Designed miniproteins, single chains, continued (5). Designs and how they scored, part 31

Each design is a single chain, and the fold is of that chain. pLDDT is the mean over its residues in the fold that is shown.

## One batch from the design tools (miniprotein)

Design m17049
Fold by ESMFold2-Fast:
Structure m17049 (fold): chain A 76 residues (1-76)
Amino acid sequence: FEKKIKEVKTIEEFEEVVSEFAKKYGVDVVQEILAKAFQEVQEKLEKEGKKSLNDEERKEFEEEVMKKVLEYLLEL
């Protein structure tokens, strides 16, 4: 399980992990974690003064959100 989380590099693999946790802990719990992770990464970008993201920066943002979500899911 920990190996699968460390190997998550695509949105599809991320969705599979999120789905497995939703089945075990409930959709509501997973949605709260997703919202929390998104907010934390967004606040970090605001501190760095980034108000507009290009396609490359958007991919980095998505990767950072996914990593944060996986960290919180592991703590469940």
Scores: mean pLDDT 73

Design m17050
Fold by ESMFold2-Fast:
Structure m17050 (fold): chain A 86 residues (1-86)
Amino acid sequence: DVVEQLKQQLTEETDQVIKEADRLAKEGRYDEAKKLLQQAIEKYRQLKAQLQRAGAPQDLLDLIDEQIKRLEEKLEEIEEKKEEEE
């Protein structure tokens, strides 16, 4: 099932992006971590819009929204850490 494969790929991709952003932040590379997360959010927003127009199942659209929320939450966390580090 293409939908199920896409859900798995999106979840795995989100996990990898978050892990990489955390690694960059630990190295003090907050701007790079922020940019990585912003690019991933934009990619998912574009994908959601395309899939919604194509009549994709609601459960797939909901999964994309969940992934965007995870990325946005991590972006806020990284931005707060950057402010704390001067």
Scores: mean pLDDT 86

Design m17051
Fold by ESMFold2-Fast:
Structure m17051 (fold): chain A 81 residues (1-81)
Amino acid sequence: MSPKELAEALREFARKFAEAIKPADEEAAKEVLEKGEELARAIEEGASEEELQELDERALEALEKAVKAAKEKGVKLPPLL
């Protein structure tokens, strides 16, 4: 998978996940979109391995918060990786 294809797949995943969580927690949905876009852009632009790892950790933290909110509200989420 090329960096562009990986970035596009990540954006699509973040969009679908955010749409699923938005009715339960709009702020968590926004954070998932923002962190997903930051990571996708870094992948596309050929950021350093260190920067990609940092952004990946931030994206995972946003996903963990969204999953917790979804469980508390009984919202069904798409598969997580």
Scores: mean pLDDT 77

Design m17052
Fold by ESMFold2-Fast:
Structure m17052 (fold): chain A 85 residues (1-85)
Amino acid sequence: STAVAEEMRRLVEEGLRALEAGDVERARRHLQEAIDLGIKNADLLTPEQAAALGHAGDGLEALEAGDVESARRHARDALRLLDRE
């Protein structure tokens, strides 16, 4: 669904902006919201959007491990995949 993909993109973009501002807690919340939205709507996602969900998940795991640079890379990868719709 275009609407689901657009909302996931907005949440991942806000998460990335929070990381750039040094607000790791806000970044975690936005990435988790994007993941929850993607999981709830998994049957409506294209393969590219499902891959973006995977990158959002990897980004959240990286944040939990304290790896902010890896989290940024995964968030950017998710945005690139969502922008291909």
Scores: mean pLDDT 86

Design m17053
Fold by ESMFold2-Fast:
Structure m17053 (fold): chain A 82 residues (1-82)
Amino acid sequence: IEEILDELGKKAAEIDPKNKEKILELVENGKKEILKALKESAEKAIEAVNLLGGSLTSLSPKIEKEAEEYKEKAIEAIKEAE
């Protein structure tokens, strides 16, 4: 999960360098919330992943495809861990 989110942050920052700092901040904060939620339930972790994806797309519409792709990868990793 962490590696998936770190790769998303790197790719998103490369696609939208003007928003790099905000993108990386959203990914780091989202990663912390997802890991916290994962200790409670997979459903809460999935919700946290969806919230991060929405926040990233709202900040930078040009990374929408990458945000969706990595959101799906993170959700699958959460589901497979159950």
Scores: mean pLDDT 81

Design m17054
Fold by ESMFold2-Fast:
Structure m17054 (fold): chain A 60 residues (1-60)
Amino acid sequence: SARDQQLQANIAKLKEMIENLRNGEDPEFPELDKLSEEEREALIKLLQEQIAVIEKALNA
């Protein structure tokens, strides 16, 4: 369905954001240069949790 395609696209975008954060690069978020290591890890964890929520919705 169109909804499932949108949810899958959102998961892909969240995964890209996690990789950018791990690499210390995200041109969409200039403030990342000012984030501590702990703050960066917390954001990655939040994004991972969001992916899990969307994946559960797709499998429901």
Scores: mean pLDDT 76

Design m17055
Fold by ESMFold2-Fast:
Parts: C-alpha cells; structure tokens; sequence
Structure m17055 (fold): chain A 65 residues (1-65)
C-alpha cells in the first residue's frame, strides 16, 4: 500500500479511454491491472503508457535524489 502504487493506478485509470481506443483492455483486480492487448501495436501503447505513468507518479510524489 505504497503512495507510489496508488498514484500509478490513478494515472493508468485516467488513460483508460485512450488505451481502450487503441485496443488495450484493462481488467481491474483489486489494486492491480491485468493488461490484454489486441495486437503488438496495442501492447506497445500499453507498455509506454504504464512506463510514463510510473515516471510521472514518482516525480509527482518527489521520490528521487
């Protein structure tokens, strides 16, 4: 139950409509997401979105230096 995990989850949820439009399905399992991609392009979009969400969440929480 880390603040970072909660911030990442919120950012991924905010990106959900764009991910679904790209062919990515997010299945919420409690505090986790399972990612189902329609093809390799959708999988790449999902990966980039999660990486960006993690980096932005870490920066927002001041987790650095």
Amino acid sequence: MEALAEAVRARVEAARPALEAAGVTLVAEGHEFLVEAADAEAQAIAGETFARAAAEAAAELGVDV
Scores: mean pLDDT 72

Design m17056
Fold by ESMFold2-Fast:
Parts: structure tokens; sequence; C-alpha cells
Structure m17056 (fold): chain A 87 residues (1-87)
């Protein structure tokens, strides 16, 4: 089981210390009350820093359109809404 990883193709004020070519890993997602993704949590593999990405537009600017779509698909599969937790 390997986590999906994407290389940064851009940076934003939301991703301090991120550089183009750095590897980002999806480590969490948050949903609104309507079941829409309201935040993505991406970890920079090089620095260990976690970024909160609040919109799909911001995500596309950072990882590119194709990788942003893959992160959305992975978020829905790995962190589905509603989540069922078994102890």
Amino acid sequence: MEPFKAKAVGTSPLTPDLKVGDTLVLTGVDYDENGNIKAFYLTNEKTGKVYTIPTLSDLKKIVGEKNAKKFVDLAKKSYPYPTISEK
C-alpha cells in the first residue's frame, strides 16, 4: 500500500517553503455538511510540513489539473463521506 504522491508544479501563499518539484502526499481531507471537500491536507515529503489547501483551484495551481483530479479521487476513496469508523 503506497500513498499517492504528486510533484509540485507551482506554489502559492498557502504553501510556504514549497518548491516546484517537491513531492506532496495526501494525508487528510475535510468535508462540509453537504459532503463536498472543503480542505485537502498535503504533506511536503522533503520538509514534513503539512499544508491546508481549501479549494480545488488552489490544489490545481500547486499540483496541476491532472494530479488535482487524482487527489480528489483518492480523497473520496480513502476518506469517504460519510465515514464509518470501526473500533
Scores: mean pLDDT 74

Design m17057
Fold by ESMFold2-Fast:
Structure m17057 (fold): chain A 89 residues (1-89)
Amino acid sequence: SALEKAQRDLQDAINWFQRLVDEAQKLGETSPIPESVREQFARVQALLARAQGLLNRLQTEDLSEEERVKLLKEIEELLAEIPRILSAP
């Protein structure tokens, strides 16, 4: 289902981002993490938090079909923004 896909895509994004944070922290033990990277990580963290909030609404609220489709699309759009933020020069 679309909901199951959104759950998997969000979990995959969380796991992938956590690996990037872990790698950056290991590098940060020997040199400071660049400000631009810290800002990118903060932006991704905010997007993941918003996506989690929308997913929670899909699971807990009695939503119309139209509202469910809209929230699923918003989750997809938020997750699609993550690679763009992290690949910015």
Scores: mean pLDDT 83

Design m17058
Fold by ESMFold2-Fast:
Structure m17058 (fold): chain A 74 residues (1-74)
Amino acid sequence: SPEERIAALEAEIDRLLAELEALLGPDHPRVQALRLVVEQTRAHIAAETDPERALRTAEDLLARLREELAEVLA
């Protein structure tokens, strides 16, 4: 279901945030900024009545976190 897919994406988002925190430290400005973006985006997902739109929003957030991690590891 879309809801199960969103839950899986949110778990992966949490994992990538934890990985960024491990690399940069939890108080790093980049980590703090990304945590705020994740918090705001999760609120939008929770308020979204269209599951497919919520799924797309979660996928876009995951893609952004993957890009941020790739930049840190470069």
Scores: mean pLDDT 86

Design m17059
Fold by ESMFold2-Fast:
Formats: C-alpha cells, sequence, structure tokens
Structure m17059 (fold): chain A 89 residues (1-89)
C-alpha cells in the first residue's frame, strides 16, 4: 500500500495528496482541516501517530490529544479521516 509506505517514510504531503485523490469520503474533512492555519500540522501529526500506533485511529487520536488540546469538531474530523484511511489500507 503506497499510502502506508509514505506515512512510514514521513512523506505526509504526498500521503495527504493520495488520500485526497483516492478516498472521496475524506475530501470534505481534509478540505476543512487544511482551510485552518494549523490544519496541516494537526493532520500531519495525526498521520504520524497513526503510523506509529499500528494504524489504529483511536490510539493515534488519543496520543495526539496528550500533546495538544484540540476542539471537539477537529477531533471528530481527524478521527473520521483516520478511520476512512484504515478501511482503505
Amino acid sequence: DEIAKLLKEGDFEKAIELLYENIPESKEEIDYLLSREDGYILLSGALYLFSENNFDPEKALEELLKLKEIEEEIKERLLKILETLKKNL
């Protein structure tokens, strides 16, 4: 899986591009996050923790929340992206 490989290599920009193009269910959530000034950092951090925690969406988000306080809406959108990605890995 190319996306899993990119996540392990830390190429989050390319991983996000492939997610956006190939997983239509995540487009709205990605567009919303990237419209924010901190969106890329939050999404990249979530993807990093996702790859480090055996591609577990809930565990990745739990670890991210230990590092940074995030609004509920952002948490829900990140979780949806990670869950959608897990189904397509």
Scores: mean pLDDT 82

Design m17060
Fold by ESMFold2-Fast:
Structure m17060 (fold): chain A 74 residues (1-74)
Amino acid sequence: SMKEEYRKKAEELLKKAEESTDPVEQARYYLGAAVAYLKAGDKEKAVEIFQKAIETYPDSPLAEAARAAAELAR
């Protein structure tokens, strides 16, 4: 199903975020993973991962996008 495909994509992106040593790359992968979980209908997990993106590279356009998406997901 499409939800299963998005969940699988989210897990792959989350793994890439955890393997990266570059904060910009980590934040980008976390943002992508959170969006994929949101599309899979996993709102709670998406919000948690948006928070990880914000913490990883705060005061950036990526963090602002993550904050906006997290509020919309509530």
Scores: mean pLDDT 83

Design m17061
Fold by ESMFold2-Fast:
Structure m17061 (fold): chain A 81 residues (1-81)
Amino acid sequence: MNEEKAEEIAKEAVSAYKAGATPEQVSQFVRNKLLGLGVKEDIAQEAGERIRRAVEEAKSEEELYERLFEIVLEALKESEK
């Protein structure tokens, strides 16, 4: 289910950031995960850009997780149309 995949990816992305990954590295990680799930390249690229911005702007780990989850979930749902 898309919600379960989005939760898994968002948690892994937050963990990578906490381990010292840059916004660009977190963006690339999420983009690669989306591509591996069959998401179109243009949708994955746009999601990656949103992820990079979310990592730069989030004020807390909880806010970051929520933003990453929403971005990933939207990308997964959009790719199924």
Scores: mean pLDDT 84

Design m17062
Fold by ESMFold2-Fast:
Structure m17062 (fold): chain A 99 residues (1-99)
Amino acid sequence: ARVAELQREAYEAAREGARNRELEKGVEAARPPIEEAAAISPEAGQAALRAAMRGAYEGFREAAEELGISVDEYAIMVAKEAGDTPTGPDEAAVAAMRA
C-alpha cells in the first residue's frame, strides 16, 4: 500500500511540474517519495522513479496539446526555462522522461 502511494505521489508531482513548466519544482516534489520508496527497497525506488518519469511525460504531453505544439517543442521550452539548453529533440525527449 505505501509503495503504491509513493508511486502515485511521484507521478503526480512530476506530472504537475512538467505541465506547469515548473521542472525544478516538479523534480524537488518527486524526490521525497522516490527516496522514501528506495529506503523500503531498491525495487520500490525504481518503481517510484518510473512513475515520476511517466508523470513528467504525461504532463508535457497535456501541456503541449493545450498549446498546440509538439511534446518535443514543449520539453525544449521547459528545459530552457530551467537553465538547460538541449541541442535537439532527442535530448529534449530524454530530459522530459528523466525530469
Scores: mean pLDDT 73

Design m17063
Fold by ESMFold2-Fast:
Structure m17063 (fold): chain A 99 residues (1-99)
Amino acid sequence: MSPIDQVRYGGRLAVQGNFDEAYSIFRNVVRSGDVTATRMTIDVLTGVGMNAIDQGDIDHAQQILDIMRDLLPDMPPSMQPYGQRSIQTITQGIRDQQG
């Protein structure tokens, strides 16, 4: 499976709450060093996390946040600032929903 196809499949699993399998797939993507696939991983996980917040599913959003935090050190260095900004966005969304 190509890195881009892995991101699409991982995104579907993350939406379904299959976090362990999603994490395994995304970890393989970011560890590949593919910058484009890593950016897509960050964008997909940010979208899933923000949609969970919008639905009031804070537990789901927290699981997505934990996945992103765990993936961050394995990301290409050029993508780590982008990943960290996305983590901050989800973190703020969770706080706003709880406050």
Scores: mean pLDDT 89

Design m17064
Fold by ESMFold2-Fast:
Structure m17064 (fold): chain A 85 residues (1-85)
Amino acid sequence: MFEAEYKEALKYLERDEYGSAMSKLSDALSILRKKKDYDKEIKLVEDFADKMGLTPEQKEEIIEMVRKGASPQDVANKMLWYYIS
């Protein structure tokens, strides 16, 4: 279930293992995308962006990527880009 992958993503983020965190976030988003549960996908992206300390503007851009059908990998990579850049 997506909750297990999301929990692991948060644990990796707490350990500063950003590559592993983004991989697990991408897995969680992929599960939700396959179920076509876009509301939960957006909510999960919002929660994770908040935990990463992204700005409101960065968070809104990531949510728009989800709404436009960007891949889970592209979404996770953009979040990492904002976080590390």
Scores: mean pLDDT 84

Design m17065
Fold by ESMFold2-Fast:
Structure m17065 (fold): chain A 85 residues (1-85)
Amino acid sequence: SMDDLISRVNKLTEETLEKIKNAKTPEEINKIVDETYDQLSKLMDEGQKTLSPEDLDRFLSVVQLAIDRIEGEKLKRLDELNRES
């Protein structure tokens, strides 16, 4: 269902944000983000195959917000690590 897919995106996002906050190197951050985007791509593929057009539009909006949050936390953490160098 759309609600199940949204719950999975939200859980993945929260877990990813925590991993980024605890990352010690830029390489670790990039690995976390890449692995997360691979998982988000699989969830998007599942949504495209299972959801109505209306539910898909809503689901993809949730995914875009998740990506925006992850990118923001990535940039913030990279900046913090760069200042510690």
Scores: mean pLDDT 89

Design m17066
Fold by ESMFold2-Fast:
Structure m17066 (fold): chain A 102 residues (1-102)
Amino acid sequence: MVEVELEATLESSEPLKEQKIKLFTDGVELESKEVKVLSPNKARVKATATGEAEALERLAAVAGPVPALMEYESGEKKLVALILSEEAAAALRAQIEAAKAA
């Protein structure tokens, strides 16, 4: 189990709220530290990502949107697309390698 920091963009067909969220995708759980709505259907999130090293490596290797289940503190759930920039993916890979070396 590895814990890393991650910045990502969220895209949704439904309006997004600037609230604390959890995201679940392919064996990775993300807990938001910061959520900033950029447009009604788009937000930037800074989060702590927790998962198996292999699951985090798969997330870092995806060159496009990843489906994720988003949950607000209210318990409201939405399906969203999670998008990593090239820089965010590179930073994630570096953190995973550092965690494996420790």
Scores: mean pLDDT 83

Design m17067
Fold by ESMFold2-Fast:
Structure m17067 (fold): chain A 69 residues (1-69)
Amino acid sequence: SSLLLELAKTYLKLGQYEEAAKVYVQLSETDRNELLAYVLKNFTDEQIKAFGTALKAAQATNPSTLVAA
């Protein structure tokens, strides 16, 4: 939902990349693509790398892709 996308953007702005990554894995494909486009256009290379690291950690925690109920 749009609320999860806005929540992920808010965590990214606060530098809370781990929390942003946890929200990201719950997003629809469309919202994931929008968030990635937003990050690439609006964030520094350092911030993008930090988010990428957090995404890898979030994926490792969920070897089977699980969506929050």
Scores: mean pLDDT 77

Design m17068
Fold by ESMFold2-Fast:
Structure m17068 (fold): chain A 71 residues (1-71)
Amino acid sequence: STQDDLRQFRAAAQTIIDWTRKGSISKEDALRQLSHLYGRLTRRAEEAGDQRTVQEIHELYNQYKKQIEEI
């Protein structure tokens, strides 16, 4: 479901941020991984006709991207 995709996105993004803070991955790799996940989940929500979830994913992506860039 799109709700499960939202929970997955939040969990995966937090893991990416934590790995970046620990120096386990580069900021470039973190942003690439986040962007790939964002694109995949946005497409799934769009195909499901769930515009609310599309908007929530977009807002979360912008928030997480900023957090990674500010590390």
Scores: mean pLDDT 89

Design m17069
Fold by ESMFold2-Fast:
Structure m17069 (fold): chain A 100 residues (1-100)
Amino acid sequence: SAMDEKRAAFAANVDAQIALLEQLVRERRLPPEVAALVREIMALLKQAKTYAYEHKDLAAARAALDRAREVAGRLPAEHPGLRTLVEEILEGAEAQLDAL
C-alpha cells in the first residue's frame, strides 16, 4: 500500500542518516563525549524506525525523536555544523512521520 511505501521510505531514510552520522564518528574529529551524544542520537533514530516501521506505533516513534532532540540540545556550541546537521536530520524524520 502507499502507506507501507511511506513507512519503507522512512526506514530507508533513517538508515541512511545513521550511516552518515556513523561516518562522522569514524572520522575521529569529535571528542569522546560528543561522539557518545551522536551515538545516542543514532540509537534513538533506530528506535524511531523500529516503532514506525515494525510496530506501526507512531506515538512511540515521535517520543523517540523528541528524546533525540533533547540529546541534540546537549551537543556543544563549538560544533555548530554538527548541531545543524542533526537538527536537519530530526526535522526530516519528523516530517516523514507526520506524512504517515
Scores: mean pLDDT 86

Design m17070
Fold by ESMFold2-Fast:
Structure m17070 (fold): chain A 100 residues (1-100)
Amino acid sequence: MEKYKKELEKVIEKLRERVEALVEKAREAKTLSEFAKIADEFILEIVEADLEIEDIAKQALEDGVPEDKVNELKNEAMKKLNEIRDEAEKILTEKGKELQ
């Protein structure tokens, strides 16, 4: 149990660091083309984190962790992912409007 919780926490922390770096790059973007590339990287980072969370949850189930506990851990990680995504999307949306 604790092993999978730590693995999920590492995915979330890595995602936070990468998203923060992309948000800073987006703030410095001077063209729509530059911004679009950063926005694409942001989408890929979210997708990769989602897939890593699913892989960890699947491994926990295969290792005999009860489904209810795996779902609880997965839901908590997904909640954190959604919070990171939503905060970044607000900043990216504002920057995108400025570059129109």
Scores: mean pLDDT 88

Design m17071
Fold by ESMFold2-Fast:
Structure m17071 (fold): chain A 99 residues (1-99)
Amino acid sequence: SKIEQLKKQIDDLLAQLRSLLSQSNPDVNKMLKIVNQIMDLLKQLKALGADNSTILNYINQTISLVMTALSKEENHSQILELIGQTLRLIGLQLDIELE
């Protein structure tokens, strides 16, 4: 199904994000691009009627990884971008939970 294809794409992007975070100096710009791709795929999953529990699980995984990146970052501009992504993910989580 299209839902299963999107889930596989999100799983791959999460694996890429975890791989970047395992590096001593992770590329925050690459992480931000991956997070944006995950957000777009999550919106597609929601539009296709995927279970809220599945979408929330992916949001929570992504938030955890972004928060881990934030804890390691010292560049002020990149910190602000990571905070921005965290807030967007929390916004999506709240939208789903309040429906």
Scores: mean pLDDT 83

Design m17072
Fold by ESMFold2-Fast:
Structure m17072 (fold): chain A 110 residues (1-110)
Amino acid sequence: ELEALREEVRALFAEWLARAGVELRGLRIEADPEALRNAAGGLRDERLTGTFSPEESAAAVAELRARYPDMGAGDVVVGPAVSGGRTLVAVKLPDGRVALLYAEAPAPAP
């Protein structure tokens, strides 16, 4: 189950990054399985917020660089929830920039 989920998330990120001209090199998952499911859902349903603009998130980019100093081009980090149940997704680009996205948690049950 978890292994199948990891492979699905890897395939989803590979396809998503290919649309931006980036090849997936590695996937680091620092999140629990539920946060990983949220990231997969966000990719499938396009519930990712944010952009490939590190300028919008300069402080968060600095924190991520400090936390993941070995992150290379094409590396993706799926981190813990950062606010309101959102899962942070960080991508290192070939030009040395870090792009930040947030995978939104599904709406709470009514």
Scores: mean pLDDT 65

Design m17073
Fold by ESMFold2-Fast:
Order: sequence, then structure tokens, then C-alpha cells
Structure m17073 (fold): chain A 88 residues (1-88)
Amino acid sequence: MLEEKLKEIVEKAIEITRPVAQELYETSTAPKEELILKVLEKFLEVAKKLVEETPELSEKEKEELIKKIEKLVEEQIEQSLKRLEERL
């Protein structure tokens, strides 16, 4: 089912993006909320690539998954910006 593939792709993208997040949080002097925006951008790139590289998905299914992932990232960015504003 498409929903199960979405979950698998999201989980894999999180695993791939995790080292980037750790490096940014350990080496950067910027607030963590600002760093999460960079992590989310990397996550989106990785997730889109994983969808494109999934041979079991039709072109229509790939398009639908990418749209769902983009929406999830947009919602997460909005939440992160809101938290940043609340701290400032």
C-alpha cells in the first residue's frame, strides 16, 4: 500500500539525514531551531531521491508520495519557525 511505502521512505530518509543533524548540532553555534531548517531541507532532498529510486512505484505513485512528503516538510518547517519565534 502507498501509505506503507511513504512510512518506509520517511524512516530511511530520517536515518540518512540523522548524521547531518548530529554534525550541525555538535559543530554549529546557531540555535537548534535554525539548524532544524537545514536538516529538513536535506531530509526532503533524500526522501525525493528515495521515491525516484523505488522501482516498485509507478510514476503516478512517485508523484503522489513526493507531494505528501513535501506537505509533511512544509508543516514541520512551519512548526519549527513558530517555536523559534516563541523563544525570541
Scores: mean pLDDT 75

Design m17074
Fold by ESMFold2-Fast:
Formats: structure tokens, C-alpha cells, sequence
Structure m17074 (fold): chain A 61 residues (1-61)
């Protein structure tokens, strides 16, 4: 499992597959998995920004 899959699993409280990581990355507009991880860490910390809001929406979809 990738580090992004592990981090997103923590945020959602459910196991996240690599395929779901890829779908969330596309919907959030993240350029790569490292950017996705950065946004996930910001979301976990309660940071408010348009990019973090887009990630939140992508995770709930």
C-alpha cells in the first residue's frame, strides 16, 4: 500500500486502495501523489484553502 493510501485511510476511517487514491487525486486536481499527501496532511490539520476543500470534496465523492 502506498503512503498516500495509508494517509487517506486514516482521514476516511476506512481502507483506501491505490485505485481510489488515483481517483481522489484526479478529482482534487493534485499533480502527483506527493501533492496529494501534502493536501491530505493540511486537511488533517484543519487548514482551510480552496485546494484542501477540493480534496475534501473528492474524498466524499
Amino acid sequence: MSEAAARLSELLGVPVTRARVRRIMRRAGAADEAELLRLADQLRQGVKSPAVDALGDAMLS
Scores: mean pLDDT 75

Design m17075
Fold by ESMFold2-Fast:
Structure m17075 (fold): chain A 60 residues (1-60)
Amino acid sequence: MITPKFAKRFLELEEKVRAGKASEIEEGMLRIMLGVLKSIYKREGKEFDKNELREVAESE
């Protein structure tokens, strides 16, 4: 299950990477988090959706 905190941090890191402000460590963290998200969605029988992550981040 994806937590609101995890969803929020993923979105923050993605924005930082897109802005070219992320460190190599932060880029690595984003890759790991994306892998975790894809794994969770695959196991739950769902397709990865960034809008769903925004909804989860806003839930708390």
Scores: mean pLDDT 77

Design m17076
Fold by ESMFold2-Fast:
Structure m17076 (fold): chain A 94 residues (1-94)
Amino acid sequence: SAAEEQRRREEIADAERALATIPQQLQAFKDKIKNNPADEEQKQQAKEALAKLDQVMKETKEQMEKLGYPQVVIEAAEALAKALRELLEEVIKS
């Protein structure tokens, strides 16, 4: 239907915008982390989150594929997970 086609176009457009902005947002957050070092408790929480991230993202991707999400939406989710991994690594190093 026209409504389903419109929703699919909006989902694709939102995912494309997310993919386009992730590198700049990621660098801005990395710079903030470098300027505001995490305490030992925050670093420990980041290590625990990082350890779980890959499994959670794999399960999320499989679920999104089963639900028939557009490929670009799945790619945007993977790019966000990669960005989160890099931010968690930056927190741990701070």
Scores: mean pLDDT 81

Design m17077
Fold by ESMFold2-Fast:
Structure m17077 (fold): chain A 78 residues (1-78)
Amino acid sequence: SDLDRAAEAAEGLADHIEKYSKEENAKEVAEYLRQAAEAARAGDVDKALEYLGKAKEASTNPGLKMMIDSIMNALIAA
């Protein structure tokens, strides 16, 4: 489903951040992305968007913010 694809994208981004990111809030961003994925798999679009928004706010990396925006837009379009 579109929700499962959004969840997979959020988890993939969290894994990437934990492995490669050097930003101060990397762990917090990854935790929010994982919570967003859980919400998306549960079918809770509003909660998934809330956690994606928190991940975006916690991130200091413009590229990561753009990737999170892409996941949010895909979820809204689903």
Scores: mean pLDDT 84

Design m17078
Fold by ESMFold2-Fast:
Structure m17078 (fold): chain A 63 residues (1-63)
Amino acid sequence: SAEDEAELRELAEESGLSVRQVRDGVRLILEMGEEVGRQFLRRFGGLTDEQIDRLVELAERLR
């Protein structure tokens, strides 16, 4: 939705991530679960723990 897209853009600007990285990260967390999603984003996404925490919180809000 337009509201979801606005929230993705806001998080991207605040976290230093691209909108695509935020969208893909949130989708991955929703699909794989928090524990596996966190490990994947850290190892293969090169994201910080702070960036991952923000993606997890956004995923929980959009669920």
Scores: mean pLDDT 80

Design m17079
Fold by ESMFold2-Fast:
Structure m17079 (fold): chain A 91 residues (1-91)
Amino acid sequence: QELVKKTQELAEELLRKADEFEALYKETGDPIYKEFAERFRAFVEEVEELSLPDVTKFNFLSQEEVLNRLIEEGQKILDEAKAYEKKKKEA
C-alpha cells in the first residue's frame, strides 16, 4: 500500500539524514545539526515501534490515519532540515 511504502521510505531517508547531521555536528560544533539528528532519530524510533523490531523490515498493520500523521510529521522535520542545509550552503 502506498502509505506504508511512503512511511518506510521517509523513515529510511530520515535515518540517513540523522547520520549526516551527526557527522556535521561533530565537524562544525553547530548545535542545530545535533537537534535535527535527535529529531530524526526520535521519528525513526516512533515508526519502529509500529512495525517489526528490524528497521530494514516494516510490516504495518496500523490504520491509514496513523500513517498519514507520521508522514506529515516526518516530512515537516525533513523540510525544516533541508531549509537549514540550503541556508548554510548559500551562506
Scores: mean pLDDT 74

Design m17080
Fold by ESMFold2-Fast:
Structure m17080 (fold): chain A 87 residues (1-87)
Amino acid sequence: EELEKKRKELGREVVELFYNKPLEAYKKEAAGKKLTEEEKKAIEGFELLIKLDSLTNPQVAQELLKRKKEAIEEGKKELEEKKKLLE
């Protein structure tokens, strides 16, 4: 089933580009690290997905917002721990 295999391969690429990369970028930004242009675009893409889903699939938009919040909180925790070590 060639189509199913291609769909799974594309699904992995979609998850990496539209979920894993932007969530990692949010965490990195919240931790006070400088983002690359690629990471900034990943964040922009994720924000657009949240906006789109808020209009079409509100429950999906809520899940995306939750994951964004978790990534930011994790980054903030990392930043606070590093500040304590540098004092």
Scores: mean pLDDT 79

Design m17081
Fold by ESMFold2-Fast:
Structure m17081 (fold): chain A 64 residues (1-64)
Amino acid sequence: MEFVLFIPRQLVDRPYLLPGDVVEIGDAKLRVKEVLEYNGQGFVVKAELLEGEIPDEVRVLEEL
């Protein structure tokens, strides 16, 4: 399943995300397909859920 997500900056150990990156947040494993926006609070990304469930700290903006 693919989503447009807001990922808070504190959940990402990197200064930025790139298309193709895999991010693990709690039990969720997400593949970044596209970075739509970056601001000081976090990332807006199009992502594919590979494993688990999207945690409450990640905001689902759109289901694709």
Scores: mean pLDDT 83

Design m17082
Fold by ESMFold2-Fast:
Structure m17082 (fold): chain A 65 residues (1-65)
Amino acid sequence: ATEVEVTALEEVKLAGSPVVTLKKGETVRGQLLWESEDGKEVVVLFEGAAHPYLLDASKVEITPL
């Protein structure tokens, strides 16, 4: 998996356990597990999270570390 930094471009609510809300401009680290062929969706396992989250790529900026 690729280590990434995820920056929220707007407020993003991630459904899961726990529910995670990223505020606009918030940055979190994680591992990029999967990316759709069209680049519209990504799956990221955030540091300290038990489960990965599916993200809309238009709402976040993903920077490889």
Scores: mean pLDDT 78

Design m17083
Fold by ESMFold2-Fast:
Structure m17083 (fold): chain A 94 residues (1-94)
Amino acid sequence: ALEPSPKLLALLALHEMRELANENNDEETAKLLTEAEKRVQAAKTPAEVIAVLEELIARLRERKKTASPEHQKLIDEIIELLERVRAEVERMLA
C-alpha cells in the first residue's frame, strides 16, 4: 500500500481519537479534536500539520488538569497516540 501523506495520516488519527472521546462521553476533548481536524484540513505543509498536533497536545495537557479520572486516562491515551502520529509525520519529513 502507498504510505499516506502527513495530512491524511493526521486526519485519520484525529477522526479515530474523536470517536474514542465520543464513546467515553468526553465532549470537551471531542471538541478539541474536531478543532484540530479542521486546522489539519486547512494546513498546506507538513510543518503546519506538526504545529497543529503540538498545539492540540498542549491543550489536552491543560484540559487533563480539570478532567475526571476516567477522562484523564482517556486524555493520556490520546496524547500518547498524538505523540506517535507527530513522530511518524516528522519521520516522513526526514
Scores: mean pLDDT 85

